Designed miniproteins, single chains, continued (2). Designs and how they scored, part 61

Each design is a single chain, and the fold is of that chain. pLDDT is the mean over its residues in the fold that is shown.

## One batch from the design tools (miniprotein)

Design m6092
Fold by ESMFold2-Fast:
Structure m6092 (fold): chain A 80 residues (1-80)
Amino acid sequence: SSEELELTKLQFRLIALITEAELLIRDPRATPEQKAEAQKVLEELRELSKKLKNPSDLKAGEERLEELQRRLDKIRKKLE
């Protein structure tokens, strides 16, 4: 179904964002405060990964992923 495909796409986006958070935590340019924020985002992404099991979770999952992506983007922009 189209919802099943959208769930799969959301799961791939989540995996990519986990990787970005892990890279930020290891970035030598990042401050201890920025690394702590990236660690918090990583933990929240892992919790979201446990909850995204069904197509019914799509809208809430998308909204939460957008919030977490925005938080990582704020850190990344300061490193550029």
Scores: mean pLDDT 85

Design m6093
Fold by ESMFold2-Fast:
Structure m6093 (fold): chain A 68 residues (1-68)
Amino acid sequence: MEVFEAKSADEAAEAIARAPPGARVVLTGKNGERVEFLAPDSPEQARELAKAAEEGLGEITRVEVRPA
């Protein structure tokens, strides 16, 4: 299990893009809210997912990647 401290959607997108496709990703927002999804096959989708999560969670504070 890998845990990254992210301060923005762009940092979260970078962590997601480095994850193997299908890895379980958990994003935590400023208020402790969590969103979980599977890592996509493309960096473009990783960026889209991170931005969508930031819109829902507000500020992203943590990214957790679990190996597939």
Scores: mean pLDDT 74

Design m6094
Fold by ESMFold2-Fast:
Structure m6094 (fold): chain A 99 residues (1-99)
Amino acid sequence: MTPEELRELYREVAESARKAAEAARNGDQTGFDKAIEELARNVARLVQALDPSADPELVEKAVRNYLRTLYDTLSPEEVAERLRAMAELFEKRAEDPEG
């Protein structure tokens, strides 16, 4: 994995989190479900890039289940806020991967 490929993975996670946040804010259930599937796949790819011993299928399933649980238990506004914060964090990591 090159540093540029790693930055791209951080950007892909951030972009999919931002899409999920927007869908949650708009009450778009179908858009939200699609966005969290994309987000979970991007997180799994990022985790595997950082830790090759990680099982990407298990990571994807865990992330997707977690996000669905948040949607079922929190208000749409609270879900959107958490996903926006996640997007901002990963956008910052894309610019400065070392912190």
Scores: mean pLDDT 83

Design m6095
Fold by ESMFold2-Fast:
Structure m6095 (fold): chain A 56 residues (1-56)
Amino acid sequence: SMEELREAARTFAEGEANNDKEKYNAGGRKLFEFLAQDEEATVAALREEAAPYISK
């Protein structure tokens, strides 16, 4: 679902931004499944959820 995709993207982005390997791995695993199904939607969701964490 779109909500699960957004949650996976957020978890991955939080893990990457905070150097939290557990969140990075958990989110990344789910994102990899979504990426195989719909790459365009997955990349878009990741960019949106990651935006707050890539600005300093």
Scores: mean pLDDT 76

Design m6096
Fold by ESMFold2-Fast:
Structure m6096 (fold): chain A 80 residues (1-80)
Amino acid sequence: MEKVREALKEMREALEKYKDMTDEELINVFKEFVKKAKEMGLTPEQIRALATVAMSELMKLGVDPKTVTKIGKVVFEEIK
């Protein structure tokens, strides 16, 4: 249980930096994430799951739902 709490806290602290980025900067970060994850051999399903969790955390941190939707569209296009 403690490891899950630590991982969530670390993820939230990392995502706090992302919420201050522009739409274009966030999109580029997620594009690079998908590219690197593909190079590491992650499946499209695994990449989609990780991206969904990250987008959910951005929404909780107050990022505009329009921005989150735009990121999701780009991520799903890049996963193809």
Scores: mean pLDDT 71

Design m6097
Fold by ESMFold2-Fast:
Formats: sequence, C-alpha cells, structure tokens
Structure m6097 (fold): chain A 78 residues (1-78)
Amino acid sequence: PSLEEIISTAKKIFERFKKETGKKKVTKYEFNLAIFRARKEGENKEVLDAIKKLFDKYMKEKEEVSEEEFLDYLKENA
C-alpha cells in the first residue's frame, strides 16, 4: 500500500475512536479493537496489516498514543 493510503486509513481509525470515546489517546487494546472493526467493515486488509505492524513497533514500550504522534511516526517510518 502507498504511504497516502496508510495515513488516510490510520486517520479514519483515530477520528472514529475520538468521536465514539471522547479520548485523545488510544491504548494497544483499544487500537486492536479498532483495527478488528475496520477489517469487519471492509477496509483494505493489506493497508490494515501495514498499520498494525507499524503500530506494534511504535507501541513496544508505550501504553498509549495520540493521532498526531502516530501519524508523525508513519510519515517517517512507513
């Protein structure tokens, strides 16, 4: 997948999470649920798999992450 597709899809996932929960930061558990839901709703599997791998790498020593922090990480590492 392209960097543009990865960023666009990640942004949609975070925007939905913020609207549904009112929270600014996502935990590993909450993000895994959001990815599962996106897959079930027909988002591109290859794009979601790429986002998940990058998220797991970023979150190895972190408990939660904001949309801005993760999008910046994707721009540099995806």
Scores: mean pLDDT 84

Design m6098
Fold by ESMFold2-Fast:
Structure m6098 (fold): chain A 73 residues (1-73)
Amino acid sequence: SKEEVEKIVKEVLKKYGIPDELIEANRDRLVEAALNAKNVEQLTVDIKNALDGALTYEQAKKVAEEIFKKLKE
């Protein structure tokens, strides 16, 4: 569900040090990215762009990999 995706996205981003305020400000964009992602690379780019420099590409890739793994369960 969209609500479960939102929960996963928020939990993973918080684990990687993204502040609640920044997650909430970009919530819709981040959830849409996770729902529409066909692969880890697409999710990595979308997360990095949504958070506008808050994550390096390598950090965004780790976040995307963990979100993608949790979404497959």
Scores: mean pLDDT 83

Design m6099
Fold by ESMFold2-Fast:
Structure m6099 (fold): chain A 84 residues (1-84)
Amino acid sequence: DEVVRALEEAARRLEELGRLELAEEMRRAAEEARENRDVPLSDREIAIARALAEMEVIRAEIEDEEEARREIERLRAEKRAELA
């Protein structure tokens, strides 16, 4: 249940960042975890799953910020070219 919630939360955050394919992978992982809910997971396994989901979101956030920075720099270069 906690693993399912962590994966669904990660999917939502990835969708907000425009990482639709990665969000879909997280949703599939949540569905698989939901289907296997009768298999008891240790606290350690739950913590690892949450950490992996969080790491994917952080990676996507860093990538999105780098992309935005490059986009802004490109637009500034275009404006500078107009002044030449």
Scores: mean pLDDT 70

Design m6100
Fold by ESMFold2-Fast:
Structure m6100 (fold): chain A 68 residues (1-68)
Amino acid sequence: SMSELEKEARELEERLIEAAEKGDSETTRKLMERLREIYSKVYSEEEMEKRLKEIEDRAVRAHILAHE
């Protein structure tokens, strides 16, 4: 269901931020790929790209804050 996919997306977003904070680039990349797959099923193309950009920006910020 859409609700289950949205829940999975939120859990993946949380895990992605944690991986970024730890500097685990490989896990972050894999989680981004999985998020794109889920977002493509739930959101329009425009909304998907917007949300992917937002989570990428959050991951970069989390990485910087954890390593500075």
Scores: mean pLDDT 84

Design m6101
Fold by ESMFold2-Fast:
Structure m6101 (fold): chain A 99 residues (1-99)
Amino acid sequence: MTAEDYLEKAIEYYKEGNYEKALEYARKALKLALEKGLEEAEKIVEKLLEEIEDHEFKVEVARIFAEVLYEKGVLSEEEYQLGMEQLDWALENYELPRP
């Protein structure tokens, strides 16, 4: 399985409303992409976020990306903590688009 294969499955599960599986496959896609480099992981995130309309789900994908970067030593503990605090702020302060 390639990172692109897992990305495709993440998007498919998201469109089906299976958010738990969507996040599971997003994490797998990001981990494999990051093994090829940060730029490849960023491309996977950009493609995934392009297909996601829900603000809350976008925040959850960003949290997974931060967690994967931390697990692989790209982010320090301090950078990871700050990133998570910023994502909590984004979740609380972003409003759904007005009709």
Scores: mean pLDDT 78

Design m6102
Fold by ESMFold2-Fast:
Structure m6102 (fold): chain A 85 residues (1-85)
Amino acid sequence: MASKEQGLKLARQLAIDEARRRGAEVLAVAATPLSENVFLGIAIVDEDGERRVLYVVVEIRDGKVVKSWVLETLDQALAKVEELE
Protein backbone atom coordinates (compact mmCIF):
# COMPACT_ATOMS: atom_id res chain seq x y z
CA MET A 1 0.00 0.00 0.00
CA ALA A 2 1.55 3.28 -1.15
CA SER A 3 0.73 6.15 1.18
CA LYS A 4 -0.42 9.47 -0.28
CA GLU A 5 2.49 11.06 1.63
CA GLN A 6 4.96 8.80 -0.24
CA GLY A 7 3.31 9.72 -3.55
CA LEU A 8 3.52 13.44 -2.77
CA LYS A 9 7.19 13.07 -1.79
CA LEU A 10 8.03 11.29 -5.07
CA ALA A 11 6.11 13.88 -7.13
CA ARG A 12 7.99 16.76 -5.43
CA GLN A 13 11.35 15.02 -5.98
CA LEU A 14 10.65 14.40 -9.68
CA ALA A 15 9.66 18.07 -10.16
CA ILE A 16 12.98 19.11 -8.56
CA ASP A 17 14.94 16.60 -10.68
CA GLU A 18 13.34 17.84 -13.93
CA ALA A 19 13.96 21.50 -13.04
CA ARG A 20 17.64 20.74 -12.39
CA ARG A 21 17.89 18.70 -15.63
CA ARG A 22 16.80 21.89 -17.45
CA GLY A 23 19.46 23.94 -15.59
CA ALA A 24 16.76 25.91 -13.77
CA GLU A 25 16.95 27.08 -10.15
CA VAL A 26 14.20 25.64 -7.94
CA LEU A 27 12.45 28.41 -5.98
CA ALA A 28 9.53 26.39 -4.57
CA VAL A 29 8.00 22.93 -4.90
CA ALA A 30 4.57 21.51 -4.08
CA ALA A 31 2.58 18.38 -4.84
CA THR A 32 -1.08 17.39 -4.86
CA PRO A 33 -2.91 14.07 -5.38
CA LEU A 34 -5.08 13.97 -8.51
CA SER A 35 -6.32 10.37 -8.03
CA GLU A 36 -5.41 7.26 -5.99
CA ASN A 37 -2.37 6.53 -8.19
CA VAL A 38 -1.71 9.89 -9.97
CA PHE A 39 0.10 12.84 -8.40
CA LEU A 40 1.00 16.31 -9.63
CA GLY A 41 4.38 17.78 -8.75
CA ILE A 42 4.76 21.53 -9.23
CA ALA A 43 8.05 23.43 -9.32
CA ILE A 44 8.38 27.20 -9.49
CA VAL A 45 11.71 27.80 -11.18
CA ASP A 46 13.99 30.56 -12.39
CA GLU A 47 15.28 29.73 -15.88
CA ASP A 48 17.66 32.32 -17.37
CA GLY A 49 16.10 35.11 -15.27
CA GLU A 50 12.51 34.14 -16.16
CA ARG A 51 10.15 32.57 -13.64
CA ARG A 52 8.29 29.50 -14.89
CA VAL A 53 6.12 26.77 -13.46
CA LEU A 54 6.91 23.14 -14.28
CA TYR A 55 4.30 20.40 -13.90
CA VAL A 56 5.16 16.73 -13.46
CA VAL A 57 2.36 14.17 -13.65
CA VAL A 58 3.41 10.94 -11.92
CA GLU A 59 1.76 7.52 -11.87
CA ILE A 60 2.76 5.50 -8.80
CA ARG A 61 2.21 1.80 -8.04
CA ASP A 62 3.48 0.00 -4.93
CA GLY A 63 5.23 3.19 -3.79
CA LYS A 64 7.28 3.41 -7.01
CA VAL A 65 7.11 5.68 -10.05
CA VAL A 66 5.88 3.64 -13.04
CA LYS A 67 5.45 6.59 -15.46
CA SER A 68 6.06 10.33 -15.40
CA TRP A 69 5.45 13.25 -17.77
CA VAL A 70 7.01 16.73 -17.72
CA LEU A 71 4.67 19.51 -18.86
CA GLU A 72 4.96 23.30 -19.01
CA THR A 73 1.29 24.32 -18.58
CA LEU A 74 -1.47 23.38 -16.16
CA ASP A 75 -3.77 22.65 -19.13
CA GLN A 76 -1.29 20.05 -20.48
CA ALA A 77 -1.02 18.47 -17.02
CA LEU A 78 -4.81 18.21 -16.66
CA ALA A 79 -5.11 16.72 -20.17
CA LYS A 80 -2.52 14.05 -19.24
CA VAL A 81 -4.48 13.20 -16.06
CA GLU A 82 -7.67 12.80 -18.15
CA GLU A 83 -5.82 10.27 -20.37
CA LEU A 84 -4.94 8.24 -17.24
CA GLU A 85 -8.55 8.10 -15.99
Scores: mean pLDDT 78

Design m6103
Fold by ESMFold2-Fast:
Structure m6103 (fold): chain A 110 residues (1-110)
Amino acid sequence: MVEVTAAQSSVTVAEGESAVLTYTASEVVSTYAWLQQKPGEPPVAIGSIDIDGTVRLHPRYQGRLTLSRDVANKTVTLTLSNARREDSGTYYAQAVDTGSRGEGTVLTVT
């Protein structure tokens, strides 16, 4: 089974700054889904990136969210520009192939 590990368990940024979240997988993953979860709510998909680099973004994050990956290093990175307080929550990179997502990263926007 693929293990997906967050580089950071928590990230804090000021409103208007950029947040960078990086995950590493134990194996090469075909598709990563990025999920956002707020307290008391189910996780929602905000974007995905395929092995060929094809990116799909939720419309409300288009222009603020950038997804990238390094297949050789088995890493996937989410960059959120112009952070808003409403972006606070737990973020996951999920290996769609297996459903594995790990513990996630808690983003706090102050």
Scores: mean pLDDT 83

Design m6104
Fold by ESMFold2-Fast:
Structure m6104 (fold): chain A 58 residues (1-58)
Amino acid sequence: MEEEELKKKIETHRAFADAARRGIELAQQDPVHRDEVTAMLQESAERAEKKAEELEKK
């Protein structure tokens, strides 16, 4: 994989994790679906962060 492609994938995963974390803040404002949406977004953010870290270490 080209270094530029690798950097782009890492940035994409980190951007996704960041977006999911921002989504959690918005979800916290919704008293009806807060728990479900927060759990889903947190899991997504953690998975994206782990993927970015794995790619960054290679």
Scores: mean pLDDT 76

Design m6105
Fold by ESMFold2-Fast:
Structure m6105 (fold): chain A 71 residues (1-71)
Amino acid sequence: MESKGIEEAEKAKEEGNIETLKSILHEERDNLEAVLAAAKALVELGELEPIKIFIKESKDEEIKKALEELL
């Protein structure tokens, strides 16, 4: 199945588009692969606050743990 969230995160990372990466975190919140792709891009760009907020709001313990390991 095509994951638009993952491909969109990679493109946003290349462009330095932080707003798109934040959008992917919220739109794909239950999709671990897409969330990790967006979060890794945000870490590379030095934008940690969107990830910290997402961790606090997330209901999925596996996603929370994976994101915490990126920080």
Scores: mean pLDDT 78

Design m6106
Fold by ESMFold2-Fast:
Structure m6106 (fold): chain A 55 residues (1-55)
Amino acid sequence: SDELRRRAEELERRFQELSQQAQQYSEQGDGQKMQELSREAGRLRREAQELRDRL
């Protein structure tokens, strides 16, 4: 379970990084890049939650 916790924490960190980048692209008017990064962040968040649910 420690390994699953560390993996979930890593995915959660990557989610936060991508979410911040998506916000920056949104502010710059790059809607396509914002949507791509938001989609990827959503996938990471879902995977992290699935790992958390196994703990």
Scores: mean pLDDT 85

Design m6107
Fold by ESMFold2-Fast:
Structure m6107 (fold): chain A 56 residues (1-56)
Amino acid sequence: GIPEGAEVLGEYQVGDTLIRLVRKGDEVYVVAERGGKTVVVEKFQAKEVTFRPLPS
């Protein structure tokens, strides 16, 4: 599940799978939701994450 106080940084739909990037404190989680089931796929430290906003 998504931890309490977490912030959703990005969300992507790939077929029936919803992939979210979620930040909580100094950690960033890659969370996959498929068939009503939510799992943490990968975890990174926020300091290791480079944010690249899309050009607008």
Scores: mean pLDDT 70

Design m6108
Fold by ESMFold2-Fast:
Structure m6108 (fold): chain A 87 residues (1-87)
Amino acid sequence: MEEKEREVQKLLDEVYKLLDEKYASGEITDEQRKFLEEKAKREPIPELRLFLEVQAGNRDALEELVKRMPSLDDAIEFLKTLIEKLK
């Protein structure tokens, strides 16, 4: 259990690093970030709102999404999929 929690944290850190790098490089623009933040504010479905906030670089939203996963294995697979999409 603790080893899987550490793997989740490691994958979260990797997602944060990739998002920070994409914003710093201009691959994701400030205008795109603002668009995603505004879209998230109008999203009535909590899980979809959290996903949009994650794309906007909200780290707290990513942690909340992971917390809502049925298992740590599901969280690990979700984060791995997200990392591959961000590369």
Scores: mean pLDDT 75

Design m6109
Fold by ESMFold2-Fast:
Structure m6109 (fold): chain A 85 residues (1-85)
Amino acid sequence: SSIDRVIEALKIAEKELEKKYGKDTLQPVTLLINEVVKVMREQGLSDEEIDLAVNAAVKAFGGLRPFLKVTASEFVSGAIEVLKQ
């Protein structure tokens, strides 16, 4: 399903972001959204699948807040939890 593809792409993005920025490094949610979108496009996901992931992240973290910082793992886990609902 499209949801399963989105979840797998989010897990790939988590690993790539942890490699790039560090496993326990806090990053702005807006930066994490932009980086995840880039990874998903490189994985060949459609705009509709990318929108599903972005909307899930926005729901998990209360929107695009410039002061909110989380780890890549926290970001991906929050988005996946919303997608499973």
Scores: mean pLDDT 83

Design m6110
Fold by ESMFold2-Fast:
Structure m6110 (fold): chain A 85 residues (1-85)
Amino acid sequence: MTDEEIIKELIDTLKKLNTPEAQKLIDYVRLLWKQGKPLGEILLTALNLAVHYGILNDELLDTFRKIAEKVGNEELLKAIDEIRA
């Protein structure tokens, strides 16, 4: 799976929430990607902002977990585990 496909999967899940906070997060993810930020940094930032905005539901959390497993990002997996604890 390409970095672009991973970002698209995250954005598509955020769009399903249909909230202003989810739209702000989508816009920020797109900004970081356009700036050439590393995928891992974008994903960690998005996860932290989803928590901060109070929009991290089970579907979004599962999407982050699936992405972390696909990319082998141990830092992101640890961050997800800390949020679930």
Scores: mean pLDDT 84

Design m6111
Fold by ESMFold2-Fast:
Structure m6111 (fold): chain A 107 residues (1-107)
Amino acid sequence: MTKKATEMTAYALLAMVTANPEYVEKALEHGKNETMEKLLNAIKNGKIEERTEEELKALIGAVIVSSLDDNPENQEILEKLINSLDEETQKEIKKALEEFKEFLKKI
């Protein structure tokens, strides 16, 4: 069980969907992996569009795989983070999460 990794993953997902640098700092506080750190730094610097499609897909895949762990504590952390946002942002994140789940079914 890797609670800190799940929190970092959830903040990375939120940063990807909202492009909000506040989530970058929170994700970095909970731990790092090389791909995630590169992407989070790109978001923080407003250069997410410079990332390759493959790097973004790999990170999104890793984020979703972490979030779909059968560990209910990991799911609860992700849900709490999403539910802390405004209704419009929640809808955008839920839509993106659904699209990412469909992406995983095709790979």
Scores: mean pLDDT 56

Design m6112
Fold by ESMFold2-Fast:
Structure m6112 (fold): chain A 95 residues (1-95)
Amino acid sequence: SSAYEQTEELEKLAEELKDEEDPAKVVEALIEKGLLENVLVLAKELAEAAKKAKEAGKEEVLEEVKKVAEQMLKAAREKGAPEEILKLLEEALEA
């Protein structure tokens, strides 16, 4: 698929993850499809979101981001995602 198609899919997934009850299933599906670049971008976005929420004093937003990151990290570990992805999700949790 084209980079344009992947970017559009990622934007939709990032927005959906804000209210999603099971982000683990989303990560599992992306890994199974071999869309590791999309998982890497999501992990980077979560790490940055956690950092910004902490710096802005938005504790409730930070808690939600960390909850999503924890669920994604568990799924990523179970599916054998690369260490780079795992490290970014861990950084989101440590923010």
Scores: mean pLDDT 75

Design m6113
Fold by ESMFold2-Fast:
Structure m6113 (fold): chain A 87 residues (1-87)
Amino acid sequence: MDAEAERALQEAQEAISQLSGNTTLVSLVGSEEQAQEMFKDLDEVQALMRQAQESEDRASLLRETKQLASENAQKAQNIANESLNKS
């Protein structure tokens, strides 16, 4: 594997792990609709990750996967924080 692709893979995996954790938190403290949206976003990121690993443009798609996962992780964290603050 190209060194840049290996780094992109690691960063994407870390971002997906954070998104997964934040999605779980939303499922506990957020609304049913918010939880469903976050699980859908997580599924899309995981599907892109699988596609990226099999792609000839792997490094590029892995960078895109990491960015999408990071954006969705931040969205999930914001939803969780708002839900906790309204308790």
Scores: mean pLDDT 81

Design m6114
Fold by ESMFold2-Fast:
Structure m6114 (fold): chain A 108 residues (1-108)
Amino acid sequence: SLKEIARRIIDLAGEAVDLLKEIVEKNPDKVPESVRAEIDNLRLAVDYLREHFDELTPEQLLEAARRIVEGVRALYEKLKPYLTPEEKQRVDRILAEMERLLAEAEAA
């Protein structure tokens, strides 16, 4: 269902945000405060969607999931200079899976 696809995207987005936050915490003096604020805002968005999941329509959840994926992608591009090759591979895999799930939802 669209709702189950949205749930999977939201969970993957949470995993990506947590990973990016860990990277920032290892490099606090190198990462701008604006980027740290973007991580916090994405975390709040993920938490909001989890809290209100049963109250939102599948269409609302999917649209919110799309925006979160876009936010994670934009944040990842800003953080790429601070990531190891192994960390980049991990984020790339999460993003690829989120994009695959969005494509499945749009084809349904």
Scores: mean pLDDT 85

Design m6115
Fold by ESMFold2-Fast:
Structure m6115 (fold): chain A 79 residues (1-79)
Amino acid sequence: RLMEFAVGVGERLRELRDLSPEELARRAEEIAREEAKRQGLTVESIEVEVVETPDAHLVRIRVRTDAGEVVVEVRLPRS
């Protein structure tokens, strides 16, 4: 359940390409909320951090749920 949630979020984040940091943060939060609903998890808080480098965006999302806290981090290479 919680592991399934983390895997699903990570896989969907990894598919994101060529988005601005603002769009990445928005999509990351959206993905986390959708995956939480699919897994029957209640979301208590979501924190998204996007770090820009010349070669990549590093996206970190922290989600606190009724089943516990999960942190997902994905490196997205830039085109």
Scores: mean pLDDT 80

Design m6116
Fold by ESMFold2-Fast:
Structure m6116 (fold): chain A 82 residues (1-82)
Amino acid sequence: MLSEGVRAGAEKLAEELGEEARRRVLAETGDEALAEAAGRAAREAALRTVEEGYPELKPPEAVEAARAAGRAAAEATAAALR
């Protein structure tokens, strides 16, 4: 299980990536419900990536992996909810 410090950092990163994805999808589509779903998917994917990668992934690698996973999840969610 993640330490409290690592989990807090992962949760903060996931929150930031989720908000970024939500804003991005909202700007592209104008659909608030779709933007919310994409943001949530990005947050959940980022958090899972850090949890599954730790401790093998060092912080810079974990952050990059979380960003990639969050981006992919947001794009897949936006594409699926047509």
Scores: mean pLDDT 76

Design m6117
Fold by ESMFold2-Fast:
Structure m6117 (fold): chain A 79 residues (1-79)
Amino acid sequence: SPSPDQQMLARMQQIQEDFMARLKTLSPAEAARALRQALAEVDRLIAAHPPRTIEQDIEAGTIETLLRMALWAAEREAR
């Protein structure tokens, strides 16, 4: 059965996939607002269930970095 850490990473992956699917339908301003909320949720998940291995830390950091880069792009397009 999946560990709590695996469940946390799966939840973060779901958040990422949901946003990637929605980016095609959102305006830049809507995308920026939604991405700020997603990043806050991801940060809360990491704080509640800190990664225990280097591999898990890289996976969590990769998801956070991708969402942050998407936010920077959305904010630039909203100008």
Scores: mean pLDDT 80

Design m6118
Fold by ESMFold2-Fast:
Structure m6118 (fold): chain A 94 residues (1-94)
Amino acid sequence: SAAEREKRLRELEEEARRAIEEALETMSLEEIKRRVAELLRGLAELLEKERKDLELAEELRRLAREIEALGDEDVEGLARLIAEGELLVEEHLA
């Protein structure tokens, strides 16, 4: 249901926020954004090549571009985009 999807998205967003806050102890938000975008592109390439999952691959590439476009202090925006990516993978591979 939509309510269950929204609840899962909120749970993933809170987890992503905590992970970002922990990572900020050792690296900048710009570096975290860069690494997350690279991971999403790598996953997209793998899914396109091995599974022919073009739709999910394009959505992950879109999220990588949106992450790179976030402001330098936008922890909340990064957490939301990470959560959306995780939810898309969970829903598409289920």
Scores: mean pLDDT 86

Design m6119
Fold by ESMFold2-Fast:
Structure m6119 (fold): chain A 98 residues (1-98)
Amino acid sequence: SALLAEIQALLQEIIARLEAAAQASTDKAERRQLVLAGASLSTDLMALQRMGDSPNIPQILARAIGTLRDVRALARRLGLDDVAALVDRAIALLEEAL
């Protein structure tokens, strides 16, 4: 699916930007939050890549949306407006896929 390919590409870009933000951060608590957010989203990306024709597709999509909402809240708190914008797009596409 072209839609699923675009979602996967957006999640990869969000993860890369969270990792870059963690590397650039001088605050230990901020770095920890960014690393954990990236790890959670990486888990959801792996589930999306492996879902195929799984009966759990709605649950996998819903979980990814939940993780992205947490990432968006973190990005907004840290002033990562570019990450927040990518997250909003990813949520919209995941909601379309539901």
Scores: mean pLDDT 89

Design m6120
Fold by ESMFold2-Fast:
Structure m6120 (fold): chain A 73 residues (1-73)
Amino acid sequence: ATATVEKVEEVVPLGEDIALVKGVITVNGVTGEGDALLNGSVAAGGTRPGLASNHAGGLEVHGTVVAKEAIEV
């Protein structure tokens, strides 16, 4: 399963090398406001295993998260 963080609106540090990313997220082809949980930083266009949900669709993905923008934690 794959989710894409299309736009980063907020990064909430939850601990060392773990953050909750709030923004526009595409999950299983549905785009909307959502959250992604990432363990560590990811470069723009990079990928990292993580958890992502889309509040508009109520969807959740455990798998590969792609970041369109750089995310530092």
Scores: mean pLDDT 76

Design m6121
Fold by ESMFold2-Fast:
Structure m6121 (fold): chain A 68 residues (1-68)
Amino acid sequence: SRFEEVTENVVRNVVDIARRNPDWSREELLQLVDDMVNQVARTLKLSPEQVEELRRRVIEALEKTLAE
């Protein structure tokens, strides 16, 4: 679905940014996640449930990357 494609793209972008910027704090990366999730939610008119799912999946991927 379009939602799954966008979710995968947001996850990939956040993980790439985290890996390229090891000097960024966890707080700075979480702010980036919030900004990107909000932008996607506005552009695609996501439901509250879709916004929560997108945020959850992006944060899970970020936490996994930071644990590596």
Scores: mean pLDDT 86

Design m6122
Fold by ESMFold2-Fast:
Structure m6122 (fold): chain A 89 residues (1-89)
Amino acid sequence: MVYTITVTATGIKEEKVDEIKEEVARMAEAMGLKVLSVEGKVRGDTFILSVTVEGSLKQATALGEEIARYLEEKYGAKVLSVSVTEKKP
């Protein structure tokens, strides 16, 4: 199944978006997920990350939790939301 994980946070600088996208893709692959896309942007003070993966709901949910932890621990970010949605074919 295909899932889109959306993480919203504050405290992320625009110059860090590319390194976060690369690290998130690496995390997903390490968890056995196939990465289909990684999109990230900063609008004002809000960072929005969207990761589309192929795998199980359990793995997608665990990835969302790991991304939230990574942002809080490495960047001191405040995570506002984490959502996992199934992408219809």
Scores: mean pLDDT 84

Design m6123
Fold by ESMFold2-Fast:
Structure m6123 (fold): chain A 72 residues (1-72)
Amino acid sequence: SSLDADVQSLLDKVNAEIARARESSGIDRDILLSMAQMGISVLEITSKRHKLSADLQAQLAAAKAALDELIA
């Protein structure tokens, strides 16, 4: 579905931001982490309003866990 494609596209952007944050430091890292957090917030609202596939739900959970680890 078009929603699944849009969700995957946003997950890909979030994962790219997380990957760049892992190779960054200081304020540049914090900016990338804040961008990833915004994307995850959009995806969390989408997951509450729409039924996502198990694969997309697993990818969202993994992205959230990765972001939380990097913010801690």
Scores: mean pLDDT 90

Design m6124
Fold by ESMFold2-Fast:
Structure m6124 (fold): chain A 67 residues (1-67)
Amino acid sequence: MKEELKKQAIELEKQGRLKEAYRLALEAVREGKITVDQAYEMGRELLKEGRHGAALAFYLAAQEALK
């Protein structure tokens, strides 16, 4: 699940579809597929891999899900 979400977000970033990457991450948190903490962890991993857009999508999704 987590690895599939990361791969989907990276693919969306490559296509310039950052809004869709954000929606993907937000839905995953809201549906309980990943926790808020896991979304932050995935964002940090993506940032370390140089995937800045996908990382931002997971960070913003985690922050939004806390509201």
Scores: mean pLDDT 83

Design m6125
Fold by ESMFold2-Fast:
Structure m6125 (fold): chain A 123 residues (1-123)
Amino acid sequence: MLEEIKERVREALSKAREYVERGDLVGAVESILEALEYLLELLKASDSEEVRQFAIGGLIRLVDIVDRLAEQTEGEVREIAEELRRKLLEAIDRLQARDLEGAIRAIEEAIRLAKKLLELLKK
């Protein structure tokens, strides 16, 4: 179960990076959202040190992907991408502080921002 969820996170992160590299912003945000949803599932399933460290690593990779996505955007889309980046950093800080509930809330907020970003990009 946990290893399968971890593999889904890795696949989603790989897809997000590939989509950003080719300028497919819709595909990138869909894959970012998928990675966030699996990270949330993973953190709700386990509070182990291994899961915490894996989630921190995944979130750090998402920050890099969102930074590259933001560079390709402007206006309201860029503002939401930058807000998403801030929520990812907040989730990392919370996990490092062993505040699992705070990390879960930050990821849920990141998911809401990713959904808003996706809606704007599809217009």
Scores: mean pLDDT 90

Design m6126
Fold by ESMFold2-Fast:
Structure m6126 (fold): chain A 90 residues (1-90)
Amino acid sequence: KEEIEKKLIEKVSELTVLLQEAGILEGSTTPEELKEKIESLSEEELEEFKRVARGLAQAILDGVGLEDLPEERRQELRELAQEVLALLEE
């Protein structure tokens, strides 16, 4: 359980940073800062985080807002989105 949650936090943090670097999301946050913020969430907030993460991963797989990105970057985002969804199904 804890190992799956740690992997989920890691993958969502990586995904968020890539979206920020691509200009899709606002801000400039390191993966470590995001991990610390997510790890500080209550159980209720963590469940809401999982719902948001699922929606974000689905949107990425559907190609929403990714049309102007290079294929290499789109592939990276799709691979991370697939990993996030796999972790959420466990």
Scores: mean pLDDT 73

